# Designed miniproteins, single chains, continued (3), part 37

Each design is a single chain, and the fold is of that chain. pLDDT is the mean over its residues in the fold that is shown.

## One batch from the design tools (miniprotein)

Design m9342
Fold by ESMFold2-Fast:
Structure m9342 (fold): chain A 64 residues (1-64)
Amino acid sequence: EEEKEKKIKELLEKKKKEYGLSEDEEEMARIILKEILSGEFTEEQSKKLDEILEKLREERLNEE
């Protein structure tokens, strides 16, 4: 469990830097990562996360 939390934190820090996530977006990404890692973590799950984060970033850029 602690190892999963560490991986979530490391992935969140990486994604936060990559996508420039806000605090709200970081919290959303954390929830998504917990859901992904609660079952199994595959390349497909990783791609889905990247797709979600990219969409969030695009929505924010379109509003500004």
Scores: mean pLDDT 69

Design m9343
Fold by ESMFold2-Fast:
Order: sequence, then structure tokens, then C-alpha cells
Structure m9343 (fold): chain A 83 residues (1-83)
Amino acid sequence: MAELEALDQRAAEALRRTAEEVGWEAVRAALEPALAEARALADERGDTPETQAEALRLLARAAEAAGAPEAAALLREIAERLA
């Protein structure tokens, strides 16, 4: 539990650093489609660890596209621990 929360905090910090370098507009544009897909997945299959893991992998791809590979790696690690 605490370990997953620490990884979430580190992923958020990595995204924040990228947003400071490239601007929040660019980060938001990359993440918004992935967040919409993640919400649709949760609505369709329910909020389970497996759907949460798939949502995190979608967000990790978007983070990489935004230029945040450290955040992407952390999001994938969280996904692996959930499912």
C-alpha cells in the first residue's frame, strides 16, 4: 500500500518536472486522450486492479509521448504491482 502511494507520488513529481520544462498545455494534450480511455475502461469493466493496471499502462504511453520517460517507467511499475 504505502509503496504504491510512494510510486504514485514519484510519478506525479516526474510529470510535474516535465510540465515545468515543456508547459502544462503540452502535458495535458498528451494525457487527456489516455485519461478518457482509462475512464471508459473503468466504466465498462468496473474499477478493479486489472482495469487500473491497464489504465496506468495507457497513461504511461501518454507520459512517454509527452517527454516524461521517468514518469512512464514509474506508472508501468505501479501497473505491474496491481495485476
Scores: mean pLDDT 75

Design m9344
Fold by ESMFold2-Fast:
Structure m9344 (fold): chain A 73 residues (1-73)
Amino acid sequence: NAFEEEVERGILEIAAAVLRVIADNYEKQGKKELAEWLKEKADEILRAVEQGNYDEARKLLNEAFEELKKIEE
């Protein structure tokens, strides 16, 4: 279903944008290494989406969330 793929693409693009916002907030807190890592993950997610590799994009997003959970515990 092309419509479902387009919706998923949009959601992943929004998720990547949110990760960049989170990264900017961590950079303001002095957590530069975490901020750079999150920006890199956002870029990797966007590249996977551009390639139509939604499985990879989801894996990268999950990796970002798992690291954020570890840091915020």
Scores: mean pLDDT 83

Design m9345
Fold by ESMFold2-Fast:
Structure m9345 (fold): chain A 92 residues (1-92)
Amino acid sequence: KVEELIEKLKDENPVVRAEAAAKLGEIGDERAVEPLIELLEEKDEKAFIVRIAAARALAKIGDERGRKALEKALKTEKDKDVKAVIEEALKE
């Protein structure tokens, strides 16, 4: 369940990582917040689809830690599509 999905955030396949992030966002469990923040902030995460999924999941969970991480990510994100998702996630 949640623990298995958190494990899948480290999968070699970016599609699996993105799907795991999306499912964690749907579940809304706070245990996923820190792992999703780590995934969003990971400098080795090159797949923009994974960063999009992590940003959407954090927005959906609605935890204050996630909101702060999204604000920080917006300042450093270079991909226009990821940036647009973060901007939308931060709208009231």
Scores: mean pLDDT 80

Design m9346
Fold by ESMFold2-Fast:
Structure m9346 (fold): chain A 90 residues (1-90)
Amino acid sequence: SMKDYVDQILKNDTSQRVLAMMYVDAKVMKTTKPQDSQHIKDSIYVYSPDNYQSQIRSSKSIDQTIDIVGSQLSSSLRKNADSLTDVMLS
């Protein structure tokens, strides 16, 4: 259920939880509001570690931005975030 995926995300540290939720939001907005891609990118930039901010700034698409954020998540956390996204889009 959605709660099970959220509970798994909440077991992570604050920075990983924030990035995971932004990753979910970016994927949901890409599907539901593709015109808002700049707002998604700006939000992710603010919460990303300094060494990833330049990559996010130079990204040319929302897909590239989502991939950069996803690469910052642990494999297990990214899997839970992907599952949560699927439930939210159902």
Scores: mean pLDDT 71

Design m9347
Fold by ESMFold2-Fast:
Structure m9347 (fold): chain A 78 residues (1-78)
Amino acid sequence: MLEKLAEEARKLLEEDGAPGLARMVYGSIKQAAITKDLKYVEDAKELVRSAEKDGTISKETAQKVLELLEEAKKLIEE
């Protein structure tokens, strides 16, 4: 479940031209799953918001990835 969310987030970010961000967000979701520490999900959300603000990714891509991160947070919380 979390692996699928991490892969979807990575694909969305790679398709929007941000492969470095894609790898960071993917790693953060996987780390959050291993450690059960929501800090990694919050850090990933901050990276996505920063990339939207800087114009690195579109608002549509940012919204979709933030939705996947919120779903990942719920799965980690139980």
Scores: mean pLDDT 85

Design m9348
Fold by ESMFold2-Fast:
Structure m9348 (fold): chain A 68 residues (1-68)
Amino acid sequence: EVEELAKKLKEAVKAGDREKAVELAEELMRSVGLELSDEAKELILTGSPVMREYAAEQIIKRAKEAAA
């Protein structure tokens, strides 16, 4: 499930769907017992494409580390 949510998050970020990316990031973090930070949420909603991609990769990395 973590890998599936991570894939969907990457797809939403590439599509430019910021609202969907936030929803998926929140769900991914919640699935591993964590919360999406306000800073990460703002980067996804208001950041440049590069910043959003970076934020998504950091969220995915953190979720995978927590799931291990």
Scores: mean pLDDT 81

Design m9349
Fold by ESMFold2-Fast:
Structure m9349 (fold): chain A 84 residues (1-84)
Amino acid sequence: SEELERFRRRLEEERARHAPQIDADVASYKAEIDRLIKEAKENPEKKEEYQRKIVSLATALALLYVAAGRPDEAKAFIDYASSY
């Protein structure tokens, strides 16, 4: 039990330590998704190609949120990707 509490505390500390990098990575993925959405609107003939790229990036972002302990934000992006 004391070992489990130490392990849980270390996980929380590691998540807090990596939070700024995770936030930077999240911002990068969001910017790329927004860029692809804009390009999809400007290039309707490539809609399916852009939709596949958006779904792939949204899935990667959702997994990053889950790893960061942010499942509600992960769900939002899964729901968003599923709307395509």
Scores: mean pLDDT 76

Design m9350
Fold by ESMFold2-Fast:
Structure m9350 (fold): chain A 61 residues (1-61)
Amino acid sequence: SMEEAKKIAEELRKKDPLKYLELSLEALDRTTEESPKDASSEERLELFDRRLAELAAEYAK
């Protein structure tokens, strides 16, 4: 679930902040590629949070 994925991302930030930063940069790249040109800052931040949570959960497997 997204809630569990967000918990995994937060734990990763505490345990390995450099890996968290690396995944955050990847999440930012994906957000930029997937966002419509007219997407609001709020919509971009929501997509970023989702992509980061997904990447952190995948890394934890």
Scores: mean pLDDT 84

Design m9351
Fold by ESMFold2-Fast:
Structure m9351 (fold): chain A 59 residues (1-59)
Amino acid sequence: KLEELKKIVEQIDSAKSIDEVVELARKYGLSDETIERIRAAPSLEEAKRIAKYEFLKKL
């Protein structure tokens, strides 16, 4: 469970665009509300922060 989340976080950190973060969020089952927040993020860094927080919240 924790190992799976670590791999997801590593993939998010490796993303090169907000669209890649959105695809990872969609692939790993984040809510439509969270995906919309990621898409609306003012920067790639903020998009990654939102996605990582929501994945960590699932443990």
Scores: mean pLDDT 80

Design m9352
Fold by ESMFold2-Fast:
Structure m9352 (fold): chain A 71 residues (1-71)
Amino acid sequence: SKKEKIAKELIEKAEEELSRLENPPPELLEKLKKAKEAYEAGNYEEAAKLALEVLIEIGVLKLEEAVKKVT
């Protein structure tokens, strides 16, 4: 299904982005775990939402690091 495909792609992207962090926040690892659990339960919308939230939070962390380097 389209929802299943989107959820899987977002989870895979979130895993990839977290693996690129030297010290990934435990809260983001836990959120990704919940996304995978939702996917396994067939709750693809919840899985996609949680994976997307992980990606957004990683983006915010990268912006905060960039601001620190400028100042």
Scores: mean pLDDT 85

Design m9353
Fold by ESMFold2-Fast:
Structure m9353 (fold): chain A 109 residues (1-109)
Amino acid sequence: AVVLTQPSSVSVKEGGSVTLTSTASQDILSTRPVAWYQQKPGEPKQLLIYNNSTRPAGVDSRFSGSVSGNTSWLTISDLKLEDSATYYNVLATEDGGVWGPGTQLTVLP
């Protein structure tokens, strides 16, 4: 089974930029797309990026995705306090997907 590895937590200053990483245990990203979800406490998970780099309608242009080799990146520019959340990388599979453990992002004033 493929495993996704994400850093547990990252802290960055408001107004800056951050790149969150996810690494797959196997070279599978050439054949399987990834998605990124934002989870805030008490709220449903929100899709930010799908098919490696595509933003759904209504997602802020500050969010961007990219993939190279076995690594996926979510970049968030012009960080806002409301961006403090857990960010999950998800690998698409026939069995519904492999979820990373999530990275907790804390945006500082």
Scores: mean pLDDT 87

Design m9354
Fold by ESMFold2-Fast:
Structure m9354 (fold): chain A 43 residues (1-43)
Amino acid sequence: SGGRRALRGLVNGIVVTGELASKDDPKVGEAAEKVREFYEELE
């Protein structure tokens, strides 16, 4: 589905951005990972 594909891309973008930001604060990376897990659980 187009919507899920777009959302998956957005979540991946958030995770990548969070990983970059986690260089300054690891909590940001952990938050991004939780967002990914939440998205996967919605399936």
Scores: mean pLDDT 70

Design m9355
Fold by ESMFold2-Fast:
Structure m9355 (fold): chain A 66 residues (1-66)
Amino acid sequence: SMAEELRKEAEELLERAERAAVRAYLQGDTSATERASKLLREAKRLLEEGRYEEAIELAQEAIRVT
């Protein structure tokens, strides 16, 4: 279903965003790490609520700011 595909996409983007946040942390980019961490927390909440398209948007933003 479309919802299952969106959930999988959101989960994959969240994993990529988490890896990007870890890279920012290891590079000493405190600002990028804090911004990405905040976006990741909100994206995870949206994913838990079944709001997959919004979770995808925030995960993409987390990648963008790192």
Scores: mean pLDDT 88

Design m9356
Fold by ESMFold2-Fast:
Structure m9356 (fold): chain A 60 residues (1-60)
Amino acid sequence: KATITAIEDAEIIFDGKKGILKKGTVIENAEILEETEETVTAEYLGKKLILPKDKVEIKY
């Protein structure tokens, strides 16, 4: 599993709903499902989380 850190405020989609992940937020124990040039798709707490790749850092 991976740790995701927001390096800037990021617009996200969590469980199909739009939200904002504030700069400095850390998400632990996410499972990375897919990574593209623009987006990262992960599973967190059993739900789908979609993040902009340029606004987050991922540590495996």
Scores: mean pLDDT 84

Design m9357
Fold by ESMFold2-Fast:
Structure m9357 (fold): chain A 71 residues (1-71)
Amino acid sequence: SSIKDDLINQFRDVANRLSDPDTARDAISQFTRGINSRTTITDSDYQRMRNVINNMGSNMITSMATRYRRD
């Protein structure tokens, strides 16, 4: 899988675990659009994003979904 697909799948798993279905769906949609809008994700970006995703609390899901909207 691509780095983008891996990040999206990890975020989906965390959001679905920590949030209600409607909040998770909206957050996953926003995160997916944000990640896919990026031209490049470096290895450093990937490690940082992965660490943030794996350490998110339930209160962070919506804010984190919009964090990566810009390339």
Scores: mean pLDDT 79

Design m9358
Fold by ESMFold2-Fast:
Structure m9358 (fold): chain A 98 residues (1-98)
Amino acid sequence: SKEALDLAVSVTLLAMHAYLLAKWAEKQGRTDLAEALREVRDLLMEAANYFEKGDIEKGKELLKKAVERLETASQQADGEAGADIRRLAELVKKELEK
């Protein structure tokens, strides 16, 4: 469906955002945050693959796991990094409401 394809596209872009945040965290010496953000990227890419196949239920289950991981990571990050991780979590939550 168009809705499933739109979810796949949106979630793929969010996975790219997680990847870029992971690279930034790694450059800052925050290996813990980089690992968490790479895990989020992988969860979001897996969700996008399920949406592409029309499996909205499985895709959304993976988005929920990504949100939980992002919320945990945001508690480990201060300042701008923490704010960016929280914003990514809110964007993923917005996709869950569609």
Scores: mean pLDDT 88

Design m9359
Fold by ESMFold2-Fast:
Order: C-alpha cells, then structure tokens, then sequence
Structure m9359 (fold): chain A 103 residues (1-103)
C-alpha cells in the first residue's frame, strides 16, 4: 500500500498541474494513514479520467469500510472545490479529516 501510494504521488509531482494532488495525498497520509490516502487517490484518478489507475487502486482498497470511503470521497470533493478558489470549504475539509482520524 505505501509503495503504491508513493508511486502515485511521484507521478503527480512530476506534472506541475497535478502537484496539488501530490501535496494533498501526502497531507492525508500523514494525518489519517496511507490506506485512506490510497482511497482518496482512487477518487482523484477516477475524476482525472485515469481509469486504469483508478481500477488498480480500487482493488487495493476494496476491503476498506464504506464509511471511510465515503469520507475520503468527500475530502477529495472539498479539496477540488478549494483548488477552484472556494477556500470557504477548508474548514469543512478539516472536519472530514478529523472524522477520518476517529475511524
């Protein structure tokens, strides 16, 4: 899991347009662990249209509880809004990350 996460993060870091996703995944891994960060990475890949990466990551995280996956998807949605300039979602993102830490 940690090796697959680092591979995805390095790929995003190699592309200036995708660097914010690399930073977000490192932030999640530090605070809630690599499994949650991989779930988030699967949703990011799906949104970017990288179907092959999304399917590979979904297989790795298939046994992760549904409540964790729903919160990780919400975190990705909120982060996407922040990237679009809606910085008011930052507090809601922090609350979602705190909820993930309790699981």
Amino acid sequence: MEEELEEVIRYYESNDLLKPFAEFLRYLAERVGPEVALVAASFIAKRLGDTETAQRLEELVKDIPEEVRKLAEKAVDLFWKILLGFTEYREELDKVIEELKKL
Scores: mean pLDDT 85

Design m9360
Fold by ESMFold2-Fast:
Structure m9360 (fold): chain A 98 residues (1-98)
Amino acid sequence: MKQLEEKRLQRERRAYEAGRTLGKNVMLSIYLVLAKKDPTTPKEVIEEIQKKSDEYAKKANEALREIKRDGLDPRVVLEGLAEGINEGMKEFKEIEKK
């Protein structure tokens, strides 16, 4: 009986983490488009954002497959997505300071 509760908590954690990955990917993709459109953005900054965006795009595709395969709770995924958006914004600010 306790094993069912542990399995539920594990599924919620996986749903939240999948959402976080999706949120980071969305924010890095938006920042990449904005950086490329701004002629004042250094090439090195664009290349760093591109590299991170490519990495998170791969992770996001894996997260989407996991959500579909394991039937993860879309509400928990959305909560994780909000956190991932905040993390993506913070990561962009760190790249801009280089």
Scores: mean pLDDT 81

Design m9361
Fold by ESMFold2-Fast:
Structure m9361 (fold): chain A 59 residues (1-59)
Amino acid sequence: MVKARVVKDYVAKTPDELSLKVGQIVEVLGTAGPGWVLARNLEDGKVGKVPGDVLVPLP
């Protein structure tokens, strides 16, 4: 399982995007296009796409 930490707040601009806050942990499910990651927020279980640069991979 690939986890990543949110390092920059992100506000969803469309219904298929995920809103995230710094410090949250997400599960990386795959890619959603160049520069975008499909992720699940582990706090609420919601799935959506976010810019890859707001995430840092965890071991």
Scores: mean pLDDT 81

Design m9362
Fold by ESMFold2-Fast:
Structure m9362 (fold): chain A 80 residues (1-80)
Amino acid sequence: GMAELEELFKQFEELVKQAKEALEKGDIEKAKEYYKKAKEVYQKMLELFKTLEEEIPRAVGLVLRAIGLLIELELLLKKQ
């Protein structure tokens, strides 16, 4: 349900944070690993979101925030 989506978002946000920290330390390979893991959690969020059609208005904010964070991370990786 919505609580599971919120938990997945927390896992996603932590992985994005770890990827950014790895980039700050110059560990591009580690950052790419965390990015791949973040994308996997993001896909799980999208699958859960599709099953929560009745709760879509409440879930939209979390999915949009996840998309924004993922785009920011992709842009940071492309600049290196």
Scores: mean pLDDT 85

Design m9363
Fold by ESMFold2-Fast:
Structure m9363 (fold): chain A 88 residues (1-88)
Amino acid sequence: AEELAKKAVELARQALQSTDPEERIRLLGEAVKLAEQAAKIDPELGKKTLEEVRDIAARVAQDPDLETRIAATLYLIHLSILLKELEK
């Protein structure tokens, strides 16, 4: 869980730093998948990981590239749903 959580955050941060829109979308998608996997193994750690990836996705949603903004917004919706499910 800890390795998945760490890699999820690292990939999300790489998405913020990437200048390639396709790579940015891919990295953010992989970060979301790993954060979800971490939450299934360790819900407490996973919640913190999902919150951090969500905050990074919100910043990516401000991107000048339209496709990147759309993808990041869809990931934000998915992350928000996952976080609400962890409250139950």
Scores: mean pLDDT 81

Design m9364
Fold by ESMFold2-Fast:
Structure m9364 (fold): chain A 62 residues (1-62)
Amino acid sequence: EEIEKLIKETEELIKQGKYEEAAKKVKELMKLDPEAAEKFLREFYLKNPEAFEKLVLELAKL
């Protein structure tokens, strides 16, 4: 349930254009559940590759 909450928060931040904050949540997800993080990132890439690129740029800064 904590993982589901973290994914929901990440999606909400992305919808708001808050990629820096979303990247921090993704990094936390990677630490707690790397498989869930990988699945989330892969699905996000397929659904919105332009927004995914913005998220990856913020992740690279962390």
Scores: mean pLDDT 83

Design m9365
Fold by ESMFold2-Fast:
Structure m9365 (fold): chain A 100 residues (1-100)
Amino acid sequence: SLAELQQQIRALQSFLDAAQWMIDLVRAGQPMAAVRRLLREAIEGLRRAAEKFPQLADFLAELIGLYEAGLAAETPEAVLARLEAIAQRTQEKIAELRAQ
């Protein structure tokens, strides 16, 4: 339904905003331990969202994989690359849903 579609878009916008905020923190040179705590919180949020929005489950699983790659990354630059990929894919998914 249109209401369900709007709820999905709002949830994705929230995840996009969080990813962009984490990008800003990495670029500002914030401690990586603090950034990694936020990556873990993002993974848990995405898992909860996948339960609420089964239609997004495959997409959200892809984002979780990118966040897990970020947690395994050895450099801030590698974490930043994963966060930028998360933001881009989330923007693309929002645009896809808006086109419906």
Scores: mean pLDDT 91

Design m9366
Fold by ESMFold2-Fast:
Structure m9366 (fold): chain A 61 residues (1-61)
Amino acid sequence: MIDEKEVKEALALMQIAISKLVPQTPEAQRLIEEAERYLKEGDFDKALELAQEANRVIDAE
């Protein structure tokens, strides 16, 4: 069985990858950098939250 934490890690990686396909604002870039930091620290919930917020900022601008 896939652990819920593994799913969140995969989703965070996917969201970060999507955000890098478009030009980033300084705000979105900061959120992506923070998401990658939490991902490396094993906080997949925070990583996913920040990666989703980065994509929302990109979509709004």
Scores: mean pLDDT 75

Design m9367
Fold by ESMFold2-Fast:
Structure m9367 (fold): chain A 65 residues (1-65)
Amino acid sequence: MTAVVVYAGMSREQAEKAAKRLMEIDGFSGYELVEAPDAAAAIAKARAIHEATGLPAAAVGGAST
C-alpha cells in the first residue's frame, strides 16, 4: 500500500530520506511526497489526505521554531 508523506521546512531530498525510512519500518510498497508551507499545514494536510483517501499519511518537518 502507498503511504503519503507531507513535508515542510526541509528539502525534497531530506523528505525522501524520511519517507524511505518509514517504508522500511512499516513495509509499505511505495510512497508519495507532498509539500506543505509549514509544519502545521503539513499535519493538517496529512490528516485530510488520510480522511479523503484512506491511505496512511505522515507529516514531517525539518525546521524548528
Scores: mean pLDDT 75

Design m9368
Fold by ESMFold2-Fast:
Structure m9368 (fold): chain A 67 residues (1-67)
Amino acid sequence: SDKEEAEKLLEEAERLGVKLVLQGKEDEVTRISELAKEARKLLEEGKYEEALKLAREAVDLAQSALK
């Protein structure tokens, strides 16, 4: 489901965020945190498709920042 996929992606973004903190990438960590916060808010509102889009964006940003 979109809900379960979004939750899984948010956990991945959180794990990648830890690596970015260790690299001193504060601006990227802040952006990812903001996307994750909005996605969690959408999950609480039952807007699972929108939450999934933001969760994917958070993971994509984190992966790009780790390059």
Scores: mean pLDDT 86

Design m9369
Fold by ESMFold2-Fast:
Structure m9369 (fold): chain A 57 residues (1-57)
Amino acid sequence: SSKAEARIALLQGVLEAFQRMLDWMASRDPSKREELQKLSEEAEKKTREAIEEIKRE
């Protein structure tokens, strides 16, 4: 449905903005880089799972 495409685009945009925020935070505090990388990976995984759920609808 058209709503599914819009939701997928929104989720991808949010993921990209979130990852940019994490990169900025890591640049300010390099000691957090490993923790922030894990958060980025979790966000990417959750986004992929959410997109798959939308496609099942």
Scores: mean pLDDT 85

Design m9370
Fold by ESMFold2-Fast:
Structure m9370 (fold): chain A 90 residues (1-90)
Amino acid sequence: GMGEDITEPLKKLEELYEEAKKIIEEEIKDEEEKEKYLKKLEELYKKAKEALLKLAGSESEEEYKKYKEEYEKLIEEMKKLVKEALEKAK
């Protein structure tokens, strides 16, 4: 519906971002690689936050589904980035 409360999804997104950032900062020892992963993570976080804001502002069920799918894809990309960072740290 119009004006959907995204407070909980935003909080969970922020918690995911902070945890992912911590993992990258702790596990990647090379400073250049660390900076690259942190920059990519921040970019994905900003896009995911924008997708949630668009979802909250959706005027149709079709728009809601579109932005929800975009948000879910961005969350999976953030998780994949953390996994790739951890694999390179081995």
Scores: mean pLDDT 82

Design m9371
Fold by ESMFold2-Fast:
Structure m9371 (fold): chain A 95 residues (1-95)
Amino acid sequence: SMEAERLKEELERLAREAEELTREARRALEEGDLERAEELAEEAIRVINRMDELLAELLKIASKEERREAVLLHASVSARLLGVLVGLRVAKKEA
C-alpha cells in the first residue's frame, strides 16, 4: 500500500539518521569526549524511539516480508547504538 511505502521510507530515513548519530558518538568516544558522546547517543536513542513508533504502525499494515525487513533494520541500528552505550559505560568507569 502507499501508506506502508511512506512509513517504510520514513523508517529508512530515521535509520540513516540514527546510524550517523551513532557513528559520531563512537568517534567522540574514541577521542575521549565523553560528554559529546553521551549527547549524541541520547539523540540517537530519541531517533530510535521514533523508529519504534513507526515500526508499530508499519507492522499493522505491512506484508510479512516488509515486516521482516523493517524489524531487521530496527534491530541492526539498535545493536550498533548498544555497542556505543556499553563503550561509554566502560570509559566512564575508567575515568
Scores: mean pLDDT 87

Design m9372
Fold by ESMFold2-Fast:
Structure m9372 (fold): chain A 80 residues (1-80)
Amino acid sequence: SELLARARELAARARALAEEALAEPDPERRRALLAEAVRLSAEAHRLFLEAHRAEVPDPEAALARLDAEEEAALAAIEAA
């Protein structure tokens, strides 16, 4: 599936950015790397959900939960 391939690519990029953030001494740059990792991870999850939409019991609720989790993660990064 093209959607699954793209989701895996975005997830891999998110992981690489998160690992780069662990080695980043500048707190501003570290927050930027973590925020980008969160956004790419959320987009990968949205593509995964779209690819498996017929197998998801409530896709609207799943998307709303993902959006809330992304917002909470970004807020936590900003507060750190």
Scores: mean pLDDT 88

Design m9373
Fold by ESMFold2-Fast:
Structure m9373 (fold): chain A 84 residues (1-84)
Amino acid sequence: MKERDYELGYRLAKEAAAASGIDRDVWEALLLIHVGIHIANKDYDSAIAIARGGLEAAEEAGDQELVKLFRDTLEYIEKRKKEA
């Protein structure tokens, strides 16, 4: 992946975070960037897997804010997959 593709992935990750309504800390941002990179590559299965992993971890931890963030992120990925 070239820098241009990474920037596109980052923008998509920011868009997903905005759709989630919350962009809090570096760890959350890094996961969303990773998701965005896969969306940019049209690798929606990998993006879904990462977001699902985040959701499961958040649910196990009882972190309501992270649960909401990853649910909204999964919805966004599904919409992007249908548009592709």
Scores: mean pLDDT 66

Design m9374
Fold by ESMFold2-Fast:
Structure m9374 (fold): chain A 74 residues (1-74)
Amino acid sequence: SAEEAIEWAEKAIEAAEKGDVETSRQYLRKALEYLREAGAPEDVIAALEAGLSFKVPENLIAIARGVKELARSL
């Protein structure tokens, strides 16, 4: 659901803030799965997923914020 996508995105932000890039990426992939289940457009999900290739904590936090914004609109 959208709420679950927000929860996983928040966990991803916490992991990224601690410098745990791989855990943050795993949590963001989980959040994207819930966004897809909630009916988010596939092209938008694909763009967010492509962003996960940049292994910089600030980028992962930005992607997580995008996930939360999109989830709130669903």
Scores: mean pLDDT 84

Design m9375
Fold by ESMFold2-Fast:
Structure m9375 (fold): chain A 68 residues (1-68)
Amino acid sequence: SEEEEVEKLLREASKLTGFSEETLREAAKLLGISEALLAEVVFEHAEEIKERAKDAESLAKLILELLQ
């Protein structure tokens, strides 16, 4: 059930940002955070992420900036 819940969060984050679920998972790996936490940050900052991030690496960099 926990895995299904995380998968649903990633699907919704993907819809909000236009990034693939795999790109979001890769960004979480680059940051060393859980996929659930990545999805939460994406929900809070969806518009800025859509404007400024282009790939998993730039998304990870932007999230580090937003968490400071």
Scores: mean pLDDT 83

Design m9376
Fold by ESMFold2-Fast:
Structure m9376 (fold): chain A 62 residues (1-62)
Amino acid sequence: SSAEQIERALALMEKGMEAFKKGDRETAIQYYQEALDILEKVLGPDHALTKLARNNLEGVEA
């Protein structure tokens, strides 16, 4: 269901944040990319959660 996909994406964002805090940028990028893909498909590119995932990904890639 869409709700299960959103919960998965949020869990991936949490894993990405923990990886980033530990200095593992590659792992953080991978988790944020997976979360972004799910959120764009379920909620669309303009949703607040999708924008948050994109901003987090861009922050790690900078």
Scores: mean pLDDT 88

Design m9377
Fold by ESMFold2-Fast:
Structure m9377 (fold): chain A 88 residues (1-88)
Amino acid sequence: MLSREEILRAIGLALRAIGLIFEAELLIKKHPEVKELAEEAIELAREALELAMKVLQEKGTREDLVRAEELIRRAEELLREARRKIEA
C-alpha cells in the first residue's frame, strides 16, 4: 500500500495536471499560433492526471507517481515555451 505522503503527492499532481489542461486550452483559444505546443502539453497533463488518479484509486505504483511528476514537468516546460512565443 502507498504511504499517506505518496497519496498527498498524487492529489497535488492531479490538481496541477487539471490546472495545466485548463491553462493550455485557454492559450489555444486566445493564441492559435501556439496550438501545437499547448496541445502537446494537454496530452502530457492528461496522461499525468490518469497516472495520479490510478495512484489515488490504490491501483497505481510508485513508478506511476514518478512518471506523473516527469509528465507534469514536461507539460509546464511546453507551456513556458508557448508563453515565450506569444511574448515575442
Scores: mean pLDDT 86

Design m9378
Fold by ESMFold2-Fast:
Structure m9378 (fold): chain A 80 residues (1-80)
Amino acid sequence: MPSVFKPTPELMEFLRSQGITKEEYTEAEIRQAFLDYVEKHGLRDPENPGIFRLTPLLAKILGKSEASLREMMDAVLEKS
């Protein structure tokens, strides 16, 4: 069964900016929100498409300026 968790206030603000207003999220829902945001804003590194150049907001939330999707998810799970 999918695990659910409550995001940090900063992650909640990010999710609400993407139109997501739930109190608890599955890993799959957070992963999809990150992918949608990355594709919408063109955050993929063109020389390394597995790495995303994070916005200042995401860098603050995740503690990283650049991350793969896996690293982003690991950072979220560590903080929740």
Scores: mean pLDDT 73

